# Designs tried in a protein design run: designed miniproteins, single chains, continued (2). Part 76

Each design is a single chain, and the fold is of that chain. pLDDT is the mean over its residues in the fold that is shown.

## One batch from the design tools (miniprotein)

Design m6618
Fold by ESMFold2-Fast:
Structure m6618 (fold): chain A 92 residues (1-92)
Amino acid sequence: GPQFSRQQILDIMESFRRMAHAIAKTSPLPEEERKELIELWDIVLDAETKRALGEALSAAEEKAYAEARAQIKKKIEEGKKKRDKKLQELLS
């Protein structure tokens, strides 16, 4: 049987969602990009919540999850590169 109740899984996933939203809101990005990042995290966490509950994802949900995850990773890497470049310029 499942180690956690459905409600416990939902509470854990909601905690992750709050954390992801907080990180996105404090990111040094334009407001529209922060909104997009929040929407992408919601897609990822909706899919992860279904998986945690033992529910199958539809083909559309699998695609949305993969695309959202790839976009988040890209945005994080681009933000890091821009930050590292600016810090390097300030130290020169």
Scores: mean pLDDT 84

Design m6619
Fold by ESMFold2-Fast:
Structure m6619 (fold): chain A 68 residues (1-68)
Amino acid sequence: SLLDELEAELRAVIAEGLAAGLSVEEVERRMLQTYLRTLHANPDASAEEREAMAALMERLFREARAQM
């Protein structure tokens, strides 16, 4: 699903950032870029899908900060 693909990409960004020693700000920037790219690639995403993606982004931002 779109949500599962976004989660996998965001988790990869977090893992790569941690392995590379990137700052919280840089990891968050890359996560935002991934999120926006997904939104632009899926302009017909439903309101429910968009809400779920936003909630996922908030959750993973919190997880990333806790790991850094």
Scores: mean pLDDT 87

Design m6620
Fold by ESMFold2-Fast:
Structure m6620 (fold): chain A 71 residues (1-71)
Amino acid sequence: HMEEVLERYRRLAEEGNRAAEEGDWERVIRLGLEIGDLVLEVALENAEKAGIDKKEVEEKYKKEKEELLKL
């Protein structure tokens, strides 16, 4: 699973770099959101392996993200 996640991240990052070089910032933003979703997927997998409720991890992630946006 981790190898697949890293490969997906690499592909998204490469596409983002190309879009940025082309000045396509709308595409850069969309790819950034996909990377964010991928990071959450990794956190949920780690929670499952540790026996932690995935919903609890999702809720904490959302709360922390909201707190960071307030800064």
Scores: mean pLDDT 73

Design m6621
Fold by ESMFold2-Fast:
Structure m6621 (fold): chain A 103 residues (1-103)
Amino acid sequence: SKLEEIKKVILEALEEVRKLAEEAAAGSDDPRTKAAAERILELIDRAREELEKARSPEEALAVFVDTMEEMVRIADAAGDAALAARISEIRGRAVDRLAAILA
């Protein structure tokens, strides 16, 4: 179904961000970076749970949009512009894939 294809794209995007957050936490002694990475990882776990419960494309897309925007905000607030930019790139690629499924 389109819903399962949409969920797969979103889960793949969340996994890419999870790896970036883990790398950022491991590569930095800055407490702000570690705190931001921990918040991003918790947000991803919540988003995965919400995606499992999503029953429509609209519900799955809402989880994606809200989660990606919050993760970029967290990275920017922590002063990690590079992490924010990389999350935005992952979001952009996922948006293109989602648009193709919905066409």
Scores: mean pLDDT 89

Design m6622
Fold by ESMFold2-Fast:
Structure m6622 (fold): chain A 75 residues (1-75)
Amino acid sequence: DKPLSDETFLELVEELLKEGRISEEEKEILILHSLEGKSLEEIAKKLGISVATVSKRLKKALEALDKKLQEKGLI
């Protein structure tokens, strides 16, 4: 289940990118995983990077998103 609307999620992800809290690649990984439900292996194949890199960047992006959700009072 998605805890946020797709529109709200995309807005928060864009804010994180604009604030320099995530990279463009971390944004793409977060969207593919959280919005599209793709596995780490599918994301790695799509982006041409290792599964280990996807896992590391996803963790960083999720931590940034969680903090932004707390800052906005959404969780």
Scores: mean pLDDT 81

Design m6623
Fold by ESMFold2-Fast:
Structure m6623 (fold): chain A 92 residues (1-92)
Amino acid sequence: DEVEQELIEKAKELAEKNPDPNSTVYAFVALDEEGRILLASVSPTPAELQDFLTEASRRGGRRAKIWVTYKDTDGKVVTNKPRTFRLAPPPP
C-alpha cells in the first residue's frame, strides 16, 4: 500500500534526524471492516498513538496496524514488522 510505504519512509526520516540514539517513531494505520484506511499518521510518542486509536474507534475502525521505527546499536534505522490490533468499539 502506497500510504503504508509513505508512513514508513516518514518515520525513518524522523528517526534519522533525531540525535537521540533511543529515538522511537510509531507509524499507524486504522482500517474499517472492509480494510479501507480511515486514519494514517506518524507519531514520536505513545500518548499520541493512544489518542489516534481512540479516534479511529469512534470513526468505525476495526483494526490498527502499527510499525515501530528505531535506531539499532550501530545507529542504523530499523522498522519492525507491523503489529495488528483489534480496536474496541466505543462505549455506549
Scores: mean pLDDT 76

Design m6624
Fold by ESMFold2-Fast:
Structure m6624 (fold): chain A 56 residues (1-56)
Amino acid sequence: MTDEEKERLLERVAELGGIPLEQVRLVADYHDWTVEELESAVRVVELRPEAIAAAR
């Protein structure tokens, strides 16, 4: 809904996944992801222990 909330969620996904923000934006725009879908993606990444091992 708000571009600001979507932007913040995109930044968080990029940070947690170790993926360039530009790539996350490109994928989100390509699939027209909603704020709710982005929130779910962030939650899934945060709950997966293997994501910590892939950091850096």
Scores: mean pLDDT 68

Design m6625
Fold by ESMFold2-Fast:
Structure m6625 (fold): chain A 52 residues (1-52)
Amino acid sequence: SYEDIIDTKGIKTEEEVRNYVRKKFPGMPSSDPKLQNETKKYIDALKKKKSE
């Protein structure tokens, strides 16, 4: 799950999420909807962990 990846990679901030997603999709522009949607899912998972 997205939460498991956040835990495994030690992701703590939204900037670290963006860096991880950029590494996962090398060469994909930041404006690409696929990159934006993937980034949003990780950020949503990070926020859920912070609110629990």
Scores: mean pLDDT 78

Design m6626
Fold by ESMFold2-Fast:
Structure m6626 (fold): chain A 79 residues (1-79)
Amino acid sequence: MKYSDEEAREAVLEAAKELGLELSEEQLERAVKLLQDPFATAVALQLSEEDAVTFLMQRYNLERELARVVYRAARILAE
């Protein structure tokens, strides 16, 4: 998948807003980097939300809330 820094950042901010979360700049940068990883995004989009969150937590050492933001952002970008 091909996502610019701007596209990924916008999707992360939208997902965080939907979940009522405020992200630090560090958390935002981590999420953007993961959305630009074709493996992370492709796997997450093929899984249920719970399985995708578990995958992201285990593979990338994310906290549950940040993993959920990444999953929701991937969905926003995927159409």
Scores: mean pLDDT 82

Design m6627
Fold by ESMFold2-Fast:
Structure m6627 (fold): chain A 63 residues (1-63)
Amino acid sequence: MQQRQQQLIQRINDLILDEEKRRQLIEQVRQAARNGDQQALERVQREIDRYYEENREELEKLR
């Protein structure tokens, strides 16, 4: 659980450029990990993927 939590938080920090959204998603990951809610972790991952697709050009320029 802790490794998955850290991987998701790292991905959020790397990909989510909006500070407020980043904070919100990190909070959701921490709560889901604490509760063992794998479905909530999957929803956060889907949200990250959506954000990446919408901001692909901007994110690729940062690499």
Scores: mean pLDDT 76

Design m6628
Fold by ESMFold2-Fast:
Structure m6628 (fold): chain A 94 residues (1-94)
Amino acid sequence: SLLEEIEKLVKEMEKLVKEAEKSKDDKERQKLIDEVIKILEKMAELFEKAGYTELAEDLRKFAERLKKIKDPREAVKEAKGLVDYLKLVIKSLK
């Protein structure tokens, strides 16, 4: 189902964000954030195909914001906030 696939993607993003928070290397943090951006774009495609066009656009806007953040540590903070928010949204749908 859509919900199960989105749950898997959010868990994958959470794992990447936790690894980025533990990293002492900005290059590693950037690689992990780039992976989070790819998952956000995939999640947006899934929502768009399911007819949730506005939510898909919001996720794409967030992905573009992360791409524009030059400090990988600030990008990790923003990504963590989004993951925490998405986890609450999914929990409310169960």
Scores: mean pLDDT 85

Design m6629
Fold by ESMFold2-Fast:
Structure m6629 (fold): chain A 62 residues (1-62)
Amino acid sequence: SLEQAQAELERARKELDEEIARMNELSKTHDETDPEALFEIVDEALKAMQAAVDYLAAERRL
């Protein structure tokens, strides 16, 4: 239903915002000379991309 699609969109938006916030926090604390810290940032970037895809998919259902 439209109400379910709207609820899913709102949930996906919150998840996306949270992943972006986590990425920004990691960017402030990472050491550029540490390859493991770089992999951690890449992993969070991939999670943010997945959250963005989920948000766009939910938006398309409206």
Scores: mean pLDDT 73

Design m6630
Fold by ESMFold2-Fast:
Structure m6630 (fold): chain A 72 residues (1-72)
Amino acid sequence: MELSPRERKALALLDTRGRATVAELARALGISPGTASRILRRLEARGLVASARDADGTTYYSLTEAGRALLA
């Protein structure tokens, strides 16, 4: 499986933080929210991250088992 440097950094940050919003990932990587959203959607489409909405309506992304295994 091919990971871009940004995708790899995104997975590593999610591993370190446990979960993140698009805005949190954008800030951590120094990229736009649009770029962070595209990275997270691509990783989600590959089954490497999962999204969940909390009670406050905020969408969080976290590593799946597949994403964590890829980093191990």
Scores: mean pLDDT 81

Design m6631
Fold by ESMFold2-Fast:
Structure m6631 (fold): chain A 93 residues (1-93)
Amino acid sequence: MKVKKAEELYRKDPTSLEVAEEIERLAAEAADAGDKETAVELLRIAAKAIYAATGDERVFAVAEGQIYAIENGLSPAERAALSAQLKATHGIL
């Protein structure tokens, strides 16, 4: 399961932004495959990893927006655009 792989990566290096980016990539792959439950869990793990690395609580607001898009059936292009806008709005990028 992608979630177990992400949890293992996070546990081995919980402050790594590279690990967080890999988990976000796995979340995008799960979302594109239509596996909403896996995508949501992966985004939550990625947000925890980014927070552990940066101390920036705004990453949780970005993750919630991304989860909302997945749960409401937005297309991959719409999800990518929303993710970019959320990160820019919260000043995380």
Scores: mean pLDDT 76

Design m6632
Fold by ESMFold2-Fast:
Structure m6632 (fold): chain A 68 residues (1-68)
Amino acid sequence: MSLEEIKEELAEIHEEALRRRDSATAAAILQRMSELEALEKEKGRDSPEVLEAARELLETMRRELEAA
């Protein structure tokens, strides 16, 4: 899965959290996406560290949304 695909799935999870009025999950996604963008600027978009961090974030946010 590419970084762009992961970002698209994160955007969908964010939209779903907003639809459910889950402000906490929506805020968490925005904050962690900002952290991911900072890491991308530091390490580069093709960095394995960035891709790994993005995958971990996606898994965490999916679990949060499913638990709600």
Scores: mean pLDDT 78

Design m6633
Fold by ESMFold2-Fast:
Structure m6633 (fold): chain A 92 residues (1-92)
Amino acid sequence: SLRAEGLAQMTGLEMRKMTKKQQEAFAKTLEKDPRMSKKVIDAVKKAAEEGTEKALKEAERTIRDALSSLSLAQQQQQGDSMIKGLKAAVDA
């Protein structure tokens, strides 16, 4: 899915700009949304914990694959939650 790919790439790029504290804040914000995909949450948490380029690339792949299994409406909902989480991370 083009939307799923775009969301995964955007998330990876933004996380690379973040401090570890901001990456952890992003993961915690996603965990607070009960509609957020557990696979996406777990991928972001693992990337934040490991802090490596390899972990970030694995997170991008996992996010893309998880989102691609969802309807377009669900992908938009996940994307909205992810964007909200990225904005909250700036305040960490």
Scores: mean pLDDT 84

Design m6634
Fold by ESMFold2-Fast:
Structure m6634 (fold): chain A 95 residues (1-95)
Amino acid sequence: MMSPEELIEEIRRLADTGNEEKNLLAVDLAVSALAEGLISKEEAIELLRHAAKHLSPEGQEFVESVIEKIDAGEDLTQISLDTYLERLRLLQKRG
């Protein structure tokens, strides 16, 4: 079991990789951590932007859409689910 601080550090490490699978996992984990109340909105958006820099253009557009929904105050549980499903779609498209 990871503390919130350890979780943020792990997400940041995943986001710093040149590996799109790990960068997409970082996006999913950041949104989930926000939805569970483990990190702030500001921390989540920072992690999302950090992960996006190593993603494809489609992945970057996806992350920007997620940030816009978070900033608009949309349902975090729904955003978390949509983020998980889009990650699976992007991973399948890479094969």
Scores: mean pLDDT 81

Design m6635
Fold by ESMFold2-Fast:
Structure m6635 (fold): chain A 70 residues (1-70)
Amino acid sequence: MEAREQRALVLTAENTIDMLRALKENKASPELVERYIKAAEHIAEVGKQSKDPAVQEAVKRLEEEIERVR
């Protein structure tokens, strides 16, 4: 994976964490939260394919946020 793709993946994971937190804080519908959880799980699966430590840490934080929002 190219460095540009790795940076994009880290930013995508971090933005997704912020989105999940915002949805929970604003008491979004369970259906909307579940839709974003599925998107977050897909991002985590893609990130697990990377051996980059920054991507692995971002994926770990994303998975922790998914569990907090459930």
Scores: mean pLDDT 81

Design m6636
Fold by ESMFold2-Fast:
Structure m6636 (fold): chain A 55 residues (1-55)
Amino acid sequence: SNAEKIEELKKEMEELEREGVLAVIAGDDARLQELQARIAEIKEELKKLDPSFTG
């Protein structure tokens, strides 16, 4: 269902955001860019599944 997919994508995004904080602390720009790209993909998918999503 869309609700289950939305929940899974939000959890994945939260995990990637936590990794992003660690990448910033480490000064790992390459890792940060990879994480940002994945987060952007998840946000696009969330917009398709949930039109109320503003990310």
Scores: mean pLDDT 82

Design m6637
Fold by ESMFold2-Fast:
Structure m6637 (fold): chain A 88 residues (1-88)
Amino acid sequence: SSAEREFIRRAGELLGVPEELVRLLLEKGVEEALENAKSLEEMQKVAALHRLLRELRKRRLSVAEIAEILGVSRSTASRIKRIWDELE
């Protein structure tokens, strides 16, 4: 959906995912984005962002759950959750 695409774009930017990988994730899917990642860190960020979207589609997530999935601080996870809540 348009809202999910905007979420991935804004969350990816906040997490420091390269714009090219965010674009590939949205246009081609997670496998193509992973194949074009230049480091293990980039691969982990792309995979985590994809997993987060999959989980958010199924149920409401707490800030702590988002922080665990992404491997980020609760402060960053709270900002990510706000983006999702604003788009839903």
Scores: mean pLDDT 86

Design m6638
Fold by ESMFold2-Fast:
Structure m6638 (fold): chain A 83 residues (1-83)
Amino acid sequence: GSAMEQLQQLVDQIEQLYQQLKQAIANGDIASAQQLLQQMQQLYQQMVELFKQVPTEDIIKAIGLILRAIGLILDGELLLKKA
């Protein structure tokens, strides 16, 4: 798919992992929550690499997807620190 389609898929995966991370914390499964956070961070690294392939007309949308991913990772880190 296009770089934008791949970025959208990666954000969607990060959102799914974030929901699983919240559930793991609610269940007291800190080890699983830590692994889920690491997976989110790995997907974010893939997003950063894909950003280099984004055409100029899509840059603003791509920035929005990257900022959303950053927000989810920061929220996950904060929840894990409170657990």
Scores: mean pLDDT 91

Design m6639
Fold by ESMFold2-Fast:
Structure m6639 (fold): chain A 81 residues (1-81)
Amino acid sequence: SSLAEAQARARTYIGLLEHELSITTDPEMAKVMREARERLRELLARRGSLAELDEVIAELNRRMAEVKGLPYRPMGVLLPP
C-alpha cells in the first residue's frame, strides 16, 4: 500500500539522516538534517502520505544544496511517486 511505502521510505530516510548526523561537523547542515528528521518522525507518527514525504525530502535537498552546494542523495530512496 502507499501508506506502507511511505512509512518504509520515511524510516530509511531517518536512518540515513542519523548516519549523516553522526559524521557531520557543519552546524548548519546538522540543523537542516535534524529538522528534516523531526518532520519525518512526525510523518510516521501521524501516518502521513507519500506526497507529504516527497515534500519533506524535496525541502531537505533544497536546504542542503543552499547550505553547502552538497545535495543529499540517499541510494535508491529518493524517487518521485
Scores: mean pLDDT 78

Design m6640
Fold by ESMFold2-Fast:
Structure m6640 (fold): chain A 66 residues (1-66)
Amino acid sequence: GSDTPSEKIIASLSEEDKDIWNSFEKNKDNVSKTANDLGISTERIYDVRDKISIAELKYAVDKVTS
């Protein structure tokens, strides 16, 4: 699908955040494995996840309830 909020939100991320998110999805949402594979903290992955989740939720709510 070409109009998924997640796709648009991910496309708006920094290159670094995209790489983190792509690795996270590749690891089937395994935070610890993704952190270990990328050599970053789990907090960094949670930050990227939260950015996407909050933006996606806000986008969906704003579209439906506004």
Scores: mean pLDDT 74

Design m6641
Fold by ESMFold2-Fast:
Structure m6641 (fold): chain A 85 residues (1-85)
Amino acid sequence: SEQDVLEQMREIYEKALKEIEELKKKYKESTDPDEKLKIQGEMIKVGRDAFDQIVDLMDKNNLTSQEGLDLLGRMYDLILDVINS
């Protein structure tokens, strides 16, 4: 169902958010500039991979509802806020 697909999208988002927050803690605790750059790259990759998974899930399920698009936009904004914090 559409609700099952939306729940899967939310699960992907919540997993990515948790992983980014854990990487963000490691970033703040690190004193090595090279390690910090590596962690930043890992955060960006996690966010991009999650976004791509959500888009793929929407496409495969023909999910074009406004609710699905609004959720995708909200997820994208929250991921960006975490990366930019």
Scores: mean pLDDT 80

Design m6642
Fold by ESMFold2-Fast:
Structure m6642 (fold): chain A 70 residues (1-70)
Amino acid sequence: LFEEAVRLAREGRVEEAERALREAGKQNPNDPRLEPVWKALYHYRTGEREKADALLEAAEAGDLERARAL
């Protein structure tokens, strides 16, 4: 589900990505990658694509320090 949420976000399917991310959070609510992906979806909605892409990249890499700095 987490990988599905990231894929949908990269495809610009923000509403579907939000649903997939919500389901991922139900399965593993302590996954530290969830917050960076939620932030990325917010930035896609506000037109900050570069910041959103950087957050997704950090989340996929597990680079939580970079994700917190963005």
Scores: mean pLDDT 79

Design m6643
Fold by ESMFold2-Fast:
Structure m6643 (fold): chain A 67 residues (1-67)
Amino acid sequence: MAVLLSRTDTVVSQEEIDRALKVAEGAKGAVIPLAEGVVLVAGSEQENVDLMVAIYKEAGYEVVEEL
């Protein structure tokens, strides 16, 4: 599973979402910075993904897409 997050001052394009999907296919338990203010959280464990997503939300990020 993977979740694409962006900082609230950052606009994410469809091309960046498509790129995130390709990166997510190879990612195993990682937080991957795709661009300034754009982060992919990937993992096999839902609890760990949810925890990391919650941390980024507290830091001013929002969920763009669930992949």
Scores: mean pLDDT 77

Design m6644
Fold by ESMFold2-Fast:
Structure m6644 (fold): chain A 74 residues (1-74)
Amino acid sequence: SDEERQKLIEELREKAEELVKNTPEEEFIEEIKKLLEEEGLPTSLIETLSEKEKELAKKTLAVEKILKELEEKK
C-alpha cells in the first residue's frame, strides 16, 4: 500500500532528523571520511563540501544506519 509506504518513509525521515540533531557533527564527519577512504577518494574532499552537501551526507548516513538496524532486527 502506498499509504503504508508513505508512513514508513515519514518514520524514517523523523528518525534520521533526530539522529542528525542528537549525533555530534564530528561523528558524521568521521563516517564520511571512512566512506571516502573506502571509495579510494582523498579525505580532504570533505573540506570542499558545502554546508548543504554536508547536511545531505549526514541525512543519508542517518537513514542508512536506521535501515541497517531494522534489517538486523528482522
Scores: mean pLDDT 74

Design m6645
Fold by ESMFold2-Fast:
Structure m6645 (fold): chain A 96 residues (1-96)
Amino acid sequence: ELQELRDRLQAIADSVDSASPEERVELIIEGAALQLKGLKLLIEKYIKEKKLPMPAKEFLEKFNKLVEEQQKQLIEWLKKTFGEKYAQKAAEALKK
């Protein structure tokens, strides 16, 4: 649910500064995945309410392409910066 995602994002924001470096990376990955899920739920809500200025199919095609490109960039950046383990965790989190 959107509210549950917002509550978890707030919990992540409240704990990230006090987390260990390893835990902090995992929290950031979880936060990114939850933000994408929340945005998708919000878009689906506006599609259902017919509150978008373009056809739903066209909007979803553009959105999915943007999300795919951003996910690939994030995974490659994590792999280069923190190693394969965190890239794998990000891929798993974003798939859910």
Scores: mean pLDDT 74

Design m6646
Fold by ESMFold2-Fast:
Structure m6646 (fold): chain A 94 residues (1-94)
Amino acid sequence: KAEELIEKASELFSNGKYEEAIKLVREALELYAEEDPEKARRLAERVALAGDNLADLGLKEVAARLYRVAAETYARVGDEERAEEARKRAEEAE
């Protein structure tokens, strides 16, 4: 389920497999947005923070992709203010 996808994504991030990790994160966020929008919003916050950490490490393209995933999720659950901030971070990371 969504929690298991997040656990797998975390391991993929640790192993530098960012593309696969991002796919699993997006899938988990879609499941949460459908089942529990509040959990989706909280997870999007954590995804944006992961983007901040990767940007600090110089992984700007990966960070931008994580910010876009967070922005899509925020918009989907009606948090347009946070969606706009995440979109701005994605543009700045590129």
Scores: mean pLDDT 82

Design m6647
Fold by ESMFold2-Fast:
Structure m6647 (fold): chain A 78 residues (1-78)
Amino acid sequence: LSPDEEAAVLLALAEIYLTLARLGYKRGDKPEDIIKMLQKAIELAEEALRLSTDPGLRAQAEEVIKEAKKLIEEVKKE
């Protein structure tokens, strides 16, 4: 895989973790489990940012990080 291809795969995984965390939050899953999934999404998206110079992939990764951090704050307030 090229760095941009690897970044795209990592970003897809990050989006899956973010989606699973959002669904878990709506279902009332354990806060610690939701936060772990969100932390994994952030880690994967940050790795994608390190690998990719593609503006679209970078913007998508930044959005994943932003949304994941926002949800962590919401989960911690409960």
Scores: mean pLDDT 87

Design m6648
Fold by ESMFold2-Fast:
Structure m6648 (fold): chain A 138 residues (1-138)
Amino acid sequence: KVDELLEKLRKEVSRETLIRLAEAVFGDLVPSLTPEQRADLFLRALLILLTEGDIAAVHYLMEETGLPLASAKAVVDLLKVVKEAILTGDFSPEFLKEKSKLPISDEFYQRVADALRSMSPEDLEAIRKILEEAEKLK
């Protein structure tokens, strides 16, 4: 399931968009990874979250990156916010902050908002459709 959805995302969404979203979410948390590796990690964690749930996504991030539990949980909460922004089309920093309730800086929410706003309409539509498909899998 995840591998099929991952291949759809890689085919339908530009590499630049995927890298930009991954950089916005991870920031400096996994600096040893290449931009392409961070994009793959971002997509896999997002799809695991949507298809298998929070606990599975947290454990996946901890295993792949060595991040401590608190950091992995924060990333999963940010992935939920990114999902909601894409599905609703609300990319405002205020919306992201309201949805996440995380004690993260306003500069971080602005960075995520800017990454979301930089997506082409074609990339946004492709990501939205694939996320809706993933959600239907429970």
Scores: mean pLDDT 80

Design m6649
Fold by ESMFold2-Fast:
Structure m6649 (fold): chain A 89 residues (1-89)
Amino acid sequence: SESSVEVEVKGDTVIIKSSWEEVLEENDVPEGLTVKEAVEARAKAWNAKILEFKLYVNGEELADDDVLSEKLKAGDRVKAEIVYEAKKP
């Protein structure tokens, strides 16, 4: 898989920019969540502030209100780009 991670330290916080690409498996497709809802759930789980998020399916960018289960299926190539702010350890 293609992936990259960039980290910038800003005072007591760090800005993390990550991108990765993968092929979805049958159990990887979330049911009933929009792109925005999935991003918000991840931010809550990470206790992080999401600054930017982009999701591409087979090279096409998804909108925040796109329902993941309607746009994603097993075998699709997904690229995710995320920028988030976390507290410095």
Scores: mean pLDDT 71

Design m6650
Fold by ESMFold2-Fast:
Structure m6650 (fold): chain A 64 residues (1-64)
Amino acid sequence: SLEEVARRIRDEALQKIDKAKSYEEAFKIAGEATRRLIEAGVDRRLAMEVGFELIKKAKEKFNI
């Protein structure tokens, strides 16, 4: 399902963010994941929502 595809892209991005060395790197990972979701056919609003959740995780990791 499209939801499974979205979850896989999100999970891969979360793993990459966990290994990111800076907030800037993590932010770029979140943007790349959002783009991949849109390219996979995920609704634009849902894709952006996932992107913001990934950015929130990045902020938590780097204490921003």
Scores: mean pLDDT 85

Design m6651
Fold by ESMFold2-Fast:
Structure m6651 (fold): chain A 83 residues (1-83)
Amino acid sequence: MKEELRREIARSIGPLPKDPEFLEAHRALLDGRYEEAVEILEKILKEKPDASAYHLLAQAYFEMGDYEKAREALEKARSLEKK
């Protein structure tokens, strides 16, 4: 289940917006700064629901071991993309 969730998150991450905030969140994820990535992504999501932000949020929660929140974020991303 957890490995399947990781693959689903990775497969669902499309082209990232070239918005500097998305690039910062992705850099934070690569650096292992998962809590900072969540903070940036939550700020983006308060402006507008965004599938790319939910995909990155799912990855951050998965890396933090919060698989339930990771799954919820992935489902929200898929809902916005309509599958």
Scores: mean pLDDT 75

Design m6652
Fold by ESMFold2-Fast:
Structure m6652 (fold): chain A 83 residues (1-83)
Amino acid sequence: MKLKITITDPNGNTQTFEVETDSKKLYIKDEDGNVLAILDATKETTVTLDVPAGKYYILDEDGNKLAEFDVAAGLVTIKVEPL
């Protein structure tokens, strides 16, 4: 399925990714591979995470990297929308 992923950093800056996956779940991970959140890819879903500054990844169930983003410390909002 096609998905639109929008990442809003603590300063209100947005990054948008259009991705394709057959996975029903998306995993938000830090650089060490720790899972911070699991999102439902089959419906519009939003999560807000309070994170340290660093690099973060969104992976599908097969381990495909769908998005990679750098943020400052604070509240990060990740929105997933089926297209």
Scores: mean pLDDT 87

